# Designed miniproteins, single chains, continued (5): the designs that were tried, part 98

Each design is a single chain, and the fold is of that chain. pLDDT is the mean over its residues in the fold that is shown.

## One batch from the design tools (miniprotein)

Design m19393
Fold by ESMFold2-Fast:
Structure m19393 (fold): chain A 91 residues (1-91)
Amino acid sequence: MQLVRLTGFAYLPERKGAKVKVTAELIPLDGGERVTAEKEIDADLPAGLQEFELDIRVPRELAEKAVARMTVEAEGSDPIETAAALELVPP
């Protein structure tokens, strides 16, 4: 298994609750199954541009031929979809 770090950015609205749910998807370029990881943050993040990071373990071949997307859902606001940067973490 390859450790993959997914990093995305989203602009959080001023009108939001304290809880933020981050969902990251790794989408294979060959049409295989998507891999999904989720993280909940209960830290009352400030409004404005925020960085989100999730680590997932996938087969190395999948990590080398995939694109990453991230969805950020702040409590009380609409979901924000963004592209995510994909980094292969060395063993």
Scores: mean pLDDT 77

Design m19394
Fold by ESMFold2-Fast:
Structure m19394 (fold): chain A 67 residues (1-67)
Amino acid sequence: STDERLRLARQGQDSLDRGNQFRSQGNYSQASSHYSQALSLYRQAGADQSTLDSIQNNLNSSQSQAS
């Protein structure tokens, strides 16, 4: 359980970092994909609601810009 949560959190952070990088480049489609992955991974890892809300906001913003 602890090992699984740690692995998921690390993967979530990696996806979040990639999402942030693509967003900074104006690649909102790629940013949205990586933010979606980060949100799923952090949710599975049991991240706090403020962390999930922050990622969700970045996902929503990126999806709006990608459209």
Scores: mean pLDDT 89

Design m19395
Fold by ESMFold2-Fast:
Structure m19395 (fold): chain A 78 residues (1-78)
Amino acid sequence: MEEKLAEIEKEIGKLSKEYFDKLMEYLRTGDPELYREMQKIAERIYEKSKEFVKIAEELGIPQEKIDDILKKYGIVKN
């Protein structure tokens, strides 16, 4: 369970980096295809974050800590 949680966090981090790289390229080029790619990456981050939350809740991790991790990756917008 903890290994799965760590792997999902790693995947979210990797996707967040890909999103940032595409954003930097988009700001440089204005290529609308990059915007579409960013939207797909955002959807993947959302799906991974849902799985992360489910596992974290199952492990009894406090909601505040879950929110802090998700905020680190720009997922929680409260």
Scores: mean pLDDT 76

Design m19396
Fold by ESMFold2-Fast:
Structure m19396 (fold): chain A 83 residues (1-83)
Amino acid sequence: SELEERNKKLGKELTDLFEEGTIDELLKELEEIKKNNPEYSEEVEEIKKLLEEARNTPRESPRHQELFNEALTKYVKLLSKLR
């Protein structure tokens, strides 16, 4: 499906960005999305909470990766809704 293929591509692009960037940069991007698209504020807040919890979780913990992956999945879905 087109949506599934687009979500996979966005997920890969975001994963690459996370290797180069930081959670703080993604949090800033989410705040901009919320400002410009207030109808998605609840979804943005959920993703921000997951990212903040991931940041405060030890990187060697499986929980860190689980939280980060959940945030990434929700972020990809949010970006798909903005198109």
Scores: mean pLDDT 74

Design m19397
Fold by ESMFold2-Fast:
Structure m19397 (fold): chain A 55 residues (1-55)
Amino acid sequence: GPAEEWAERGREAGEAGDGEAGERYGVLASSLAPTDEEAKRMGELAAEGMRRGGV
């Protein structure tokens, strides 16, 4: 769904070293998630990408 799509974009941006885009897409993904648990998971996916990208 939309939350997962933005979380994946956040992860990809983070892995590419774009921490600003990774954070923005991660926040957007979390805001679109239907539950708090899914919101946390979406944010963690983007954060993992940023860690891998060194940002």
Scores: mean pLDDT 82

Design m19398
Fold by ESMFold2-Fast:
Structure m19398 (fold): chain A 100 residues (1-100)
Amino acid sequence: PSEERLYAAIALHELAELVEEIEKRKNIESDLPKELRELQRQVLASTDPREVLALLERGLALFEEWYKKNKEKLSEEEAKQMEKALESMRRLVERMRARL
């Protein structure tokens, strides 16, 4: 559905912005923001809800890998913010899966 696609696109965009902000503050370099923005473009181009879900799941997996790799470089506040973002993404994935 158009609404679920929009929610997925917004989630990927907001996540890319958050990661870019933290990377700039912590002198972290990765391809994650670029990868998330590419997934967002693919979500916006898709009309298949199963494809949208798969793209969102890919974004979540990439974000989880980034968080595990960079967790030790983050402040307690930044780690908490990233954990909340992970939880929000997981909830969105489960909600979309339940509607398929």
Scores: mean pLDDT 85

Design m19399
Fold by ESMFold2-Fast:
Structure m19399 (fold): chain A 76 residues (1-76)
Amino acid sequence: SMMLHKIEISTSEEDIERARKELEELSKRKDTHVEIHIRYRDEEGRERARRFVLEVVRWSEKNGTIEVTVHLEEVE
């Protein structure tokens, strides 16, 4: 299923400007795929893995924090 997620990155103004340039460069590439791979343990202690494809929809900056709104689709 697809959902809209907000990812928050907290860092310095220098890192914000670097991330801004990288995100702007990525937004110019229509063929760019970003994947997030998460490995975790569930409540029963079993190892689980999830994979998401990420599309950046918008981003904003406040108080040294970059907030990125993304469209996430889980892939199996």
Scores: mean pLDDT 59

Design m19400
Fold by ESMFold2-Fast:
Structure m19400 (fold): chain A 64 residues (1-64)
Amino acid sequence: SEIEELEEQAKRAEEEYQRALAEFERLRAEWQKNPKGTLEAGQEAAYLYALYRELKKKAEELRK
């Protein structure tokens, strides 16, 4: 179903977000050595979180 597809996509986005967040945390610990890479990793994590949230919202709206 469309709801199941959106929930699977949301789960994948959550997994990618957790990976991106872990990478951001590693880069943040040494941010002075790579400030641009740290910023980019933070932006990637923020994007994936927003995607996860949007997919979850769409699935919830279809359940009502």
Scores: mean pLDDT 85

Design m19401
Fold by ESMFold2-Fast:
Structure m19401 (fold): chain A 111 residues (1-111)
Amino acid sequence: SDLESQTRLLARLLRKVALGEDVPEGEVSQLSPDLQKLFYLVEEVAKRDPAFASSAALDIDVALGLSDIMKALGMPESTRTTLLENALKDLQKKVESKATPADFAEAQKKL
């Protein structure tokens, strides 16, 4: 799947969580299985730490903005892909460090 499109969708859904908005299941299902797991885990952590969802959304939006600048400057797609992959890996590590076993269990039920 197109990593850029998937990352933009994830950022949009994370912004909805940060704003306390309901996220439709039909929109989450458009994410890859790995990004669905990431999204639901962030949503569970955000129930206890709402600022985390805001931080996650901003981190991904910054990476997307840098990717767009790199694209405008004619930088290779491989460089932009690596930037987005690293941003997603960093978010995965951050959410896993904050998540409880109960958060993992609740996220898994939504898959």
Scores: mean pLDDT 88

Design m19402
Fold by ESMFold2-Fast:
Structure m19402 (fold): chain A 63 residues (1-63)
Amino acid sequence: SKEEAEKKAEEYGRKGALAIARGDSKEAGQYLRESAKALEEAGDKERAKRAFEGADRVFNGEA
């Protein structure tokens, strides 16, 4: 459901933030990509696009 997808996006987003705090850019980017996929499952295409772009930048160690 949309609600379950949104919750999944939030959980992966939190895991990504924790990985950033640890300095694990690649792990953080992968968690954020999973969050972006969940946002797409929830039907928020615009938010998902921005999240995918953000995940890619984090994975590459970009601010």
Scores: mean pLDDT 84

Design m19403
Fold by ESMFold2-Fast:
Structure m19403 (fold): chain A 84 residues (1-84)
Amino acid sequence: MSMEQLAAQLAIAGKHYKDEEALEKARELLENPDESKRLEAETLVGVYELKAAVERDHELLDKLVEAEEMSDEEARKLAKEILK
């Protein structure tokens, strides 16, 4: 998964749950994509995927999957739009 796709997933989840930590992590991945932060970002996305699955939030799960299927440019654009 690209840094842009991870940023889009964190932006989607952060907006949905009103989680400022996820939104801030998404901004950091867009502005300063550091590979050392990848594992932390992937772990946080996994936590949101698990939360959505437990809550049976199929709309959120579908949006997270769609972000993984986006091009890097489309994912970056979506993340930036959410983070406005």
Scores: mean pLDDT 85

Design m19404
Fold by ESMFold2-Fast:
Structure m19404 (fold): chain A 63 residues (1-63)
Amino acid sequence: MDEVRRYLILSGNYLLEGNEKLAEEYLNQAIKLLEDAGKEEQAQQVREAFERHKKAIEEEKRK
């Protein structure tokens, strides 16, 4: 699962840099790895965490 964690870290870093396209691409790579491993529920949780992170960054941009 180290590869999944690496992609999630990269996704978060790109999201903080404002590169939403690369952030989404790395998120999708992590989700694919989780789905291939039969961890569909964890893949869903990862997607939901990303959306919450994105919203938190948008709130921070206001101040």
Scores: mean pLDDT 79

Design m19405
Fold by ESMFold2-Fast:
Structure m19405 (fold): chain A 81 residues (1-81)
Amino acid sequence: MPLSEAQKEAMLRSFLKELAEEARRLLEQGVPYEEIKEKALEDVEKFIEYLETEFGAKISEEEREKLKEEVLERIEEIYKE
């Protein structure tokens, strides 16, 4: 069954919130910024795989790159705060 737009938005918001909370926790524990970025990019790939395997979604390379860019921008803002 295809995801509704509302469900897709809810899942994306939840993912980004959890990713931001994890990034803050890792920074507080002294994990290097570059390592946090690498983990975040891995988490993006796992999220895309989850959408593809559980919901049969097809994520384009353009959509994948946009999500990675948004995630990196969010982590940079957390690091600056």
Scores: mean pLDDT 79

Design m19406
Fold by ESMFold2-Fast:
Structure m19406 (fold): chain A 92 residues (1-92)
Amino acid sequence: MEEAEELLKKAREYLKKARETGDVDAISEVISLAVKLYKMGRKEEARELFREAVDLLLSIAEKEGKTEYVRDLLAYFFEKLGLPELAEEIKK
């Protein structure tokens, strides 16, 4: 669907910005857009975006001493989305 391609493009732009700036709001936008893509059936692209966003968010959380809290929150989020394999990857 055209809307899915546009959301994917926006998610990739936010991901690039998040990598360059460490902006948590940009990471949150990537996750939000990936959820929309996942619900639209673009599951593999959404999973890839989730992995990249999680990696960046955990890197930032480590600097704040909140890594365990953020890992637990993200694992819970992915379990609720029906992505237990991503939840297990976060816990490792």
Scores: mean pLDDT 77

Design m19407
Fold by ESMFold2-Fast:
Structure m19407 (fold): chain A 85 residues (1-85)
Amino acid sequence: MAEEKKRKLLKEGEEKKQRGEELFQQFVDAGSSSSASGSEMKKLYEESLRLYEEAAKLFEQAGDLEKAKELREQLEELKKLIKLS
């Protein structure tokens, strides 16, 4: 029971991380194209960060503190990039 619940939380965390990566890739692709508006790019970026945060919470609930810490450090680096300049 407990181990199956952990596995489910880890899977959900990985899925949210994957979705965050996909949205971040869309943000990068939109940045390479002049056709995307700044507001659309901002939404893609903010949604990717939110998914990363949700994934980190799921990893913490699963007891995988190492993955949660790594993902939160990655999230903070991404936040620094948007606030730089």
Scores: mean pLDDT 77

Design m19408
Fold by ESMFold2-Fast:
Structure m19408 (fold): chain A 96 residues (1-96)
Amino acid sequence: GTKVVITLRFAEPVSEEQLKELEKKVKELGNKYAEVLSAKVEYADEERPERVVVTVTFKEPISEEQAEELARKIAREAMLISGKPVEIVSVEVLPV
């Protein structure tokens, strides 16, 4: 399997309700590539609610290209949910 870790930076703080909405979208988007075993959307740091980490664990291997495409789609949904600009800080692809 593959774990994809995406770090996002929002222009403004994000609410817990917005994180839960984004998590649902992350699961929907991820399942278009491979079976999603888990998806988690959380603050990177409690002191920095504008920084969000998205972790998606897939049953099957995901390529770096697919992970980057997924990250772009997640950032777009994050922008739509928050109404704020969103930057992709990093995308990590890890074997599990």
Scores: mean pLDDT 86

Design m19409
Fold by ESMFold2-Fast:
Structure m19409 (fold): chain A 86 residues (1-86)
Amino acid sequence: SAAAALRAEAEALARELQPELEALRAANPDLEKLSEKEQLELKIWLGERQLRLLDLYAAAGDAEAAAQKAKVEALLAELKKKLAEL
């Protein structure tokens, strides 16, 4: 089914993204040591990757993923606005 294909794609993307996320956290473990700009850029980078995963799960019919997608989109808009105001 189309839903099964989208879930498989989301799982493949999650496997691809997890090492990048883990490597980033290992390199920059203390967010309090980052400037406000660096913190915003990191949060935006992480949020955009989370949004890609949520988009695939939501498209597959996951209602929880659809709700979380809306929240992450709203948060990303606020973070991008805050970054632009720096």
Scores: mean pLDDT 80

Design m19410
Fold by ESMFold2-Fast:
Structure m19410 (fold): chain A 68 residues (1-68)
Amino acid sequence: SPRAERYARQAELFAHAASQSTDPFVRAVLQVLADGYRRMAQAKTDEEVAAIVAETDAQIAAIDAQAA
């Protein structure tokens, strides 16, 4: 589907950005985003996408809290 293709492409962009990052916190955030978008590309329902978004946001918030 076009939506799945868009999510897969975005995941590749985040994964590439993570590979170019020298900052371990920035790399961790970009890897979480890449993983989230890969999972969204495989999701079958809007409910699954919403759950993945919530999990991804929570993981990023946890990384930010550890960096503060």
Scores: mean pLDDT 87

Design m19411
Fold by ESMFold2-Fast:
Structure m19411 (fold): chain A 100 residues (1-100)
Amino acid sequence: SDLLEGGILVGLGGIMVGVGKVTGDGELAGRGGEIAGLGGLLAGEASGSKEGIEKGRKGLEYGEKGRKKGREGDSEGGIKGGREGLLYGQEGYLIGEKAY
């Protein structure tokens, strides 16, 4: 179930953002945002929701930007990008779940 897989990815992404924040690992937090964004995208695609797909794509973009900043030594920028990616991924998932 792509909707179930999307929910699992949002959950895993949330754990990664949380761990990245408490450890100061901005690259890990950014990756968490990317994974959550992918989860929202999968849920949006499973339900045919254009809005869910768009939110998931934004989550991926913000998470990727955060991961790159964290890799460059900007831990705060990485955590910010990861958190933003997680929020968009969660929103995409919830929209996809309601449309499913």
Scores: mean pLDDT 91

Design m19412
Fold by ESMFold2-Fast:
Structure m19412 (fold): chain A 75 residues (1-75)
Amino acid sequence: MELTEEEKAAIWKALQLLGTRPDGRLSREELKAAGLTDEQVDFLFENFDTDGDGYIDREEAGRLARSLEAGKLVL
């Protein structure tokens, strides 16, 4: 479960955006507005939207950070 450069960029951007919000959630539209491709957004939601509610929240930020630091998906 190795991360590609595009997947690492997607995770890093999602973490940066989550850091701007006190109890924030990220929608697909917010990630696209930040410059992510449809493929990058789909990757994030497929792997990190554990709630299935259509948002990446602060709880997902921990998994995002661990995956980025490890260079692989933490499931």
Scores: mean pLDDT 75

Design m19413
Fold by ESMFold2-Fast:
Structure m19413 (fold): chain A 85 residues (1-85)
Amino acid sequence: MSMEELREKAREYFEKYDKDGDGKLSPEEFKELAKELHEKAGLPKVIGDEGLKSAFEKYDKDGDGKLSGEEAVEAIAGLLEGAGI
Protein backbone atom coordinates (compact mmCIF):
# COMPACT_ATOMS: atom_id res chain seq x y z
CA MET A 1 0.00 0.00 0.00
CA SER A 2 1.35 3.44 -0.90
CA MET A 3 1.78 6.27 1.61
CA GLU A 4 -1.06 8.18 -0.06
CA GLU A 5 -3.37 5.15 0.23
CA LEU A 6 -2.43 4.86 3.92
CA ARG A 7 -3.32 8.53 4.47
CA GLU A 8 -6.68 8.11 2.74
CA LYS A 9 -7.51 5.08 4.91
CA ALA A 10 -6.26 6.98 7.97
CA ARG A 11 -8.76 9.80 7.27
CA GLU A 12 -11.59 7.25 7.28
CA TYR A 13 -10.49 5.92 10.68
CA PHE A 14 -10.03 9.45 12.04
CA GLU A 15 -13.62 10.38 11.12
CA LYS A 16 -14.91 7.16 12.72
CA TYR A 17 -13.05 7.69 16.02
CA ASP A 18 -13.54 11.46 16.39
CA LYS A 19 -16.35 10.92 18.90
CA ASP A 20 -16.44 14.58 19.98
CA GLY A 21 -16.67 15.84 16.39
CA ASP A 22 -14.15 18.54 17.30
CA GLY A 23 -11.82 17.69 14.40
CA LYS A 24 -9.18 16.40 16.84
CA LEU A 25 -8.16 12.99 18.15
CA SER A 26 -7.52 12.53 21.88
CA PRO A 27 -4.92 10.07 23.27
CA GLU A 28 -7.82 7.84 24.40
CA GLU A 29 -9.44 7.84 20.94
CA PHE A 30 -6.02 7.13 19.38
CA LYS A 31 -5.56 4.10 21.67
CA GLU A 32 -9.06 2.78 20.86
CA LEU A 33 -8.29 3.10 17.15
CA ALA A 34 -4.99 1.23 17.59
CA LYS A 35 -6.87 -1.49 19.51
CA GLU A 36 -9.41 -1.91 16.69
CA LEU A 37 -6.60 -2.16 14.12
CA HIS A 38 -4.99 -4.86 16.27
CA GLU A 39 -8.30 -6.78 16.46
CA LYS A 40 -8.96 -6.47 12.70
CA ALA A 41 -5.42 -7.53 11.77
CA GLY A 42 -5.59 -10.51 14.15
CA LEU A 43 -1.95 -9.90 15.03
CA PRO A 44 -0.59 -10.66 18.53
CA LYS A 45 1.77 -7.67 18.29
CA VAL A 46 1.06 -4.37 16.54
CA ILE A 47 2.24 -1.43 18.66
CA GLY A 48 2.88 -1.26 22.41
CA ASP A 49 1.89 1.59 24.73
CA GLU A 50 5.34 3.21 24.41
CA GLY A 51 5.09 3.10 20.62
CA LEU A 52 1.61 4.65 20.70
CA LYS A 53 2.76 7.42 23.05
CA SER A 54 5.86 8.14 20.92
CA ALA A 55 3.76 8.24 17.74
CA PHE A 56 1.24 10.59 19.38
CA GLU A 57 3.98 12.95 20.62
CA LYS A 58 5.77 12.83 17.24
CA TYR A 59 2.67 14.07 15.40
CA ASP A 60 1.38 16.45 18.11
CA LYS A 61 3.38 19.42 16.81
CA ASP A 62 1.31 21.96 18.76
CA GLY A 63 1.87 20.14 22.07
CA ASP A 64 -1.80 20.66 22.93
CA GLY A 65 -2.27 17.00 23.90
CA LYS A 66 -4.51 16.27 20.89
CA LEU A 67 -3.95 15.48 17.22
CA SER A 68 -5.49 17.90 14.73
CA GLY A 69 -6.92 16.52 11.47
CA GLU A 70 -3.65 16.35 9.53
CA GLU A 71 -1.63 15.26 12.60
CA ALA A 72 -4.19 12.53 13.32
CA VAL A 73 -4.09 11.30 9.70
CA GLU A 74 -0.28 10.98 9.81
CA ALA A 75 -0.37 9.18 13.19
CA ILE A 76 -3.09 6.75 12.03
CA ALA A 77 -1.20 6.11 8.78
CA GLY A 78 1.77 5.09 10.94
CA LEU A 79 -0.47 2.65 12.84
CA LEU A 80 -1.81 1.17 9.59
CA GLU A 81 1.73 0.69 8.26
CA GLY A 82 2.85 -0.91 11.54
CA ALA A 83 -0.16 -3.24 11.52
CA GLY A 84 0.65 -4.43 8.00
CA ILE A 85 -2.78 -3.41 6.73
Scores: mean pLDDT 69

Design m19414
Fold by ESMFold2-Fast:
Structure m19414 (fold): chain A 81 residues (1-81)
Amino acid sequence: SEAVKKEMEKELESLRKLLQDIVNDERLTPQQKINAIEVFGEWAIREFKERYPDAPEELKEEYEAKVEELREEAIAAVKAK
């Protein structure tokens, strides 16, 4: 549904900002950053599926794929520093 798609976009934006803060946190080691990115990515996928069990399967798959993209981008940014 349109409402679920908009919620998906808001959740992805919130996750992107959270992961960016982790990447830029000078107090954390690279390994701590990677661990946090992986934990928050997995949490985001789980919470979305639990909150929207009746969401179209295509939207759930799209959300999971986009979360994985954000995780990979954030991990790459950590490794490039």
Scores: mean pLDDT 86

Design m19415
Fold by ESMFold2-Fast:
Structure m19415 (fold): chain A 73 residues (1-73)
Amino acid sequence: SMEELEKLKETAERTMEKVKEGTATVTELLNGGIAAAKIDVEKGLELASEASTKDGYGGMASRVIYGAVDAEK
């Protein structure tokens, strides 16, 4: 439904903002990656790319998101 799609967009956008702020947990990154992939795989890949630029995550977060996107497609 349109309401479910809106919730997925909000989850993905919230996760992206938390990634930019450096406050996202690994669980939030996983859930955000899944939500983004359900909307558009490209958005999930953008989220993974953004996470990979944040030194605080040591590359683990981007791999978690990539795995979530790959599993969802």
Scores: mean pLDDT 72

Design m19416
Fold by ESMFold2-Fast:
Structure m19416 (fold): chain A 103 residues (1-103)
Amino acid sequence: MEQLARARELYAQGLELYKQKKYEEAAEKFRQAAELARGIDPKLQADALANLGMAYLRMGKYDEAVELLKEARKLDPNNPLVDRAILYLRVAEKREDAAEEVA
């Protein structure tokens, strides 16, 4: 489906922007990728939501990040990007309560 090809392109653009520490721009690309993958590719939707959550964590938007990561976990319970976000919340941010909400 052409929509999935576009979702993958946006996801890849988001990863490149995240690597450049352009977290706001990366978040917009991941959000668009998640929308396009919605109901079609649950794994891509989960990966995009998990990375959107990580971008929000980097921007200090913790409450919004937790909700996105919880949705990613529902779509893909063993998603390694969600596990990395939980570790980031515990170790880098010392937000155990937020980490437990996602776990």
Scores: mean pLDDT 85

Design m19417
Fold by ESMFold2-Fast:
Structure m19417 (fold): chain A 94 residues (1-94)
Amino acid sequence: MLEEELEEAFEKLTFFEIAEILKEVLPENTVFNVTEEEAEKRLEELKEKAKANEEIQKEIERLKANHTEEERKEAKKFAKEVIKKAIAEQKAEE
């Protein structure tokens, strides 16, 4: 359930906004829920999307057209809270 909701939130956010959330939530030395292999695959996918700046700009414009600023702000808050909880839970279980 939470994973699906997190993916839906990420669909409303640009890559830069997701990266900003991760920088804020993940301390410098903690990566609990992402393997190196998974991180590499996601980076490669993002690099392909970043190939054309015009395509990225069109995607941003499309996101803003399909989602309100309020929805996007809620998506940011939700993603940040879910990631924080996942990190805390992972550390507690270990």
Scores: mean pLDDT 65

Design m19418
Fold by ESMFold2-Fast:
Structure m19418 (fold): chain A 57 residues (1-57)
Amino acid sequence: LTPEQIQAVRDIARSLGLNEEQIDIVVDTVEFRKARGDTRPLSEIVKEAAEQIRARE
């Protein structure tokens, strides 16, 4: 991911009400998914990662 894409991911996750620790997990998840060839928009991957974080609680 580019620095601009990382910032966009952080901003979207923050807008979803995630704390900084959860936002860092989302960034790692998005980078992992993109490295595996995930072609979805960043917003879709962030939304999925946020739901998974919320579900674990």
Scores: mean pLDDT 81

Design m19419
Fold by ESMFold2-Fast:
Structure m19419 (fold): chain A 68 residues (1-68)
Amino acid sequence: KEEIEKVARLVGELAEEDPTLTAKEALERLKKEYNLSKEELEILEKEVKENPDYTAAELAQKLFLSLT
């Protein structure tokens, strides 16, 4: 739960900086700039694989919905 909340927040922050950012680009940037745990990476990689056409904003929204 904490892992999902953290990655949702980070993806959301990236989407606010660039609304045109894709979910895949957000994942690549987070891998490069942030020290993500294995669990955090697996959550992001799974969502990007299942939803390759998502924007970062759509990915963040999907992750936040999974917390409830």
Scores: mean pLDDT 79

Design m19420
Fold by ESMFold2-Fast:
Structure m19420 (fold): chain A 55 residues (1-55)
Amino acid sequence: SMKEELEQKIEIYKKAIEMYKKGIADPDASERTKRVNRIAIKNSEEQIERLEELL
């Protein structure tokens, strides 16, 4: 169903956010890498919000 597809997509974004958070927490990561991961988290959170509006 469309609901199941939306829920699966939300879970994929949530898993991606956790991966990006690990990239930010890495003390050896460059400032560029940390900035890119922060932007990716924000974009992923915005996508989750839009998908949740459809549920």
Scores: mean pLDDT 89

Design m19421
Fold by ESMFold2-Fast:
Structure m19421 (fold): chain A 89 residues (1-89)
Amino acid sequence: MPRVAGVLVKDSPELALAARDFLESQDLTPEDHVILIDAGSTTEASRILEELARELEARGVKVELIRLPSEEEAEAYAQEVAEEVRAKA
């Protein structure tokens, strides 16, 4: 069964690293879809997310990296993703 995982990072390298560790702990397959949301992150947090996206894509996983200029826009988008995931559950 395809899985959808949404991760929101708000200008925090620590959250980006936690997201990486969480996703690496999952047995993700090419059927799975990962959505990474970057809310105005620093260069370091953004770099970690870009590296994570490349690793997952190399495994054949579908990855969408969305960069938003503010936390407010990122939270609104994360809510939309959560609604889509809940509608599928």
Scores: mean pLDDT 71

Design m19422
Fold by ESMFold2-Fast:
Structure m19422 (fold): chain A 88 residues (1-88)
Amino acid sequence: MPVGAVKPIDALSPELRQQTLVASEELADTVTELMKTKGFAAGWAEADRRIADFVATAQKNGASPASAEAAGEVLRRSAMRAADKAMK
């Protein structure tokens, strides 16, 4: 098997991985819309709030802090890509 660095998404349980992927798509759409309509600060404020809520909910549902933080990192990267698209 190839030996490589474990990506944040690959460290998640199958259930948390699926939830994170769905949340990342929804977050990207919401952040892009808010940044275009209300500006960059409003889009990032909503992204930070949703990421924090997702991480807290994952931990409440039994995810380790490390797994929840890894899921948050996936969402943060999705928001960054949405921000890049909103700037164009």
Scores: mean pLDDT 76

Design m19423
Fold by ESMFold2-Fast:
Structure m19423 (fold): chain A 74 residues (1-74)
Amino acid sequence: SPELRAALVAAMAEIEALVRRLTEQGVDIPDDVREELIGHIRATLAAMDAGDYETALEHAQRAVELLRKVLEEA
């Protein structure tokens, strides 16, 4: 679906923007959150490679939620 691919691109761009914001503010990602974040990013890439954009989007959105929570709690 072109719509799912567009949503995935937007989610990936948001991950990049949030990581940049955390870096600029000097906020460290806790080890447990970092492991979960890496897991979701790996799952996103694996799903993209398989052409499963729905699963890729779900994992990318979980990564966004984790990064937003870290930023909110900083």
Scores: mean pLDDT 87

Design m19424
Fold by ESMFold2-Fast:
Structure m19424 (fold): chain A 61 residues (1-61)
Amino acid sequence: SATVLRAARHDIERLVAEARETGRLEEAIAKLEKALVTAQKVDPEVAELIREAIEELRREA
């Protein structure tokens, strides 16, 4: 749903911003990878947002 996607996007953006601020990129990637396992089973659109965030952070790590 649009509401779930907006909430997920906001949470991901917050986590990414915090990782960049603190330099804890690898910890953020690990958290996103755990979330991805669950999201892949429940919501493929949310899973795609998580995958994109992981790739973005890996480019910066």
Scores: mean pLDDT 81

Design m19425
Fold by ESMFold2-Fast:
Structure m19425 (fold): chain A 95 residues (1-95)
Amino acid sequence: MEEKEVEFAGVKLKIVYDKETGKVTITNLDTGEKFEADSVEEALEKARRFLLKKISDLQNKAFEAKRNGDKEAFEKYVKEISKYFPEIAKELSKE
């Protein structure tokens, strides 16, 4: 079993991957919310819905940068989101 802790926009996530079963568990260490799936693909789908709520702060920062005409800051925040969910970053760039 491999464990990895990742911090994203102030949110601490714990990802546990069981190599023998292929099961993936993603836990938010700040809220205690967890999601399990029998495959990496299913875990990513669940994580997309979960992390959309947690990246709202990053979205707000991106929108504020766009409103202030700071294109560099906007692109930086979108790029940070894309490191985890490229599809979500594309949707945010349209807004």
Scores: mean pLDDT 67

Design m19426
Fold by ESMFold2-Fast:
Structure m19426 (fold): chain A 100 residues (1-100)
Amino acid sequence: SAKEKMEEIVKKMFEKLKELVPEEKEELDVLEELALKVVDTIIKFPEYAKEMIEELEKTLLNFLDEIAKKNPDLPQEVINEMKKIIEEMKKELEKIAEEL
């Protein structure tokens, strides 16, 4: 189902984020739960999917900015990789939402 595909994407992308920044695992677990709730809402109200996915991306990018401030020694390459993961998640979720 579309829901199962979206949930799998969210779980896969958050697993990658937790591997890059294991010290932020607790915070990332909370954001993953939020993202899964967004998926549930998209399935119920697919007309809002684009807006909800864009808001999720914004939330995750804001969190990344806070991680960078909290961890000034974190390599820029790691921050860039996290941004790519967030962008890829957005694109994959939007692609599935178009099939709803």
Scores: mean pLDDT 87

Design m19427
Fold by ESMFold2-Fast:
Structure m19427 (fold): chain A 85 residues (1-85)
Amino acid sequence: SAAPSLGELFDAAVAALEARDEAAAKAYIDQLAALARETGDLRVLLQLELLARLAVERGLLDVADYAYEKVKELLPGEKVHRPVA
């Protein structure tokens, strides 16, 4: 099947953050999280963390919290903590 690549989804999420489109950014974050669940590809976790940091830099704290929550869901251990806004 022609599924979007990790790179395509990451680039789309970055573009949404640059446009300050919080709904689009969260939708792409959901697609990245789904890929992580399906593939077990830990690179997606790093991409989600990068998106959270970019969201913080842009003052999009709800998007940052959303991305960190997805990372926490994918790593159910005590190693990841949600940032406080």
Scores: mean pLDDT 79

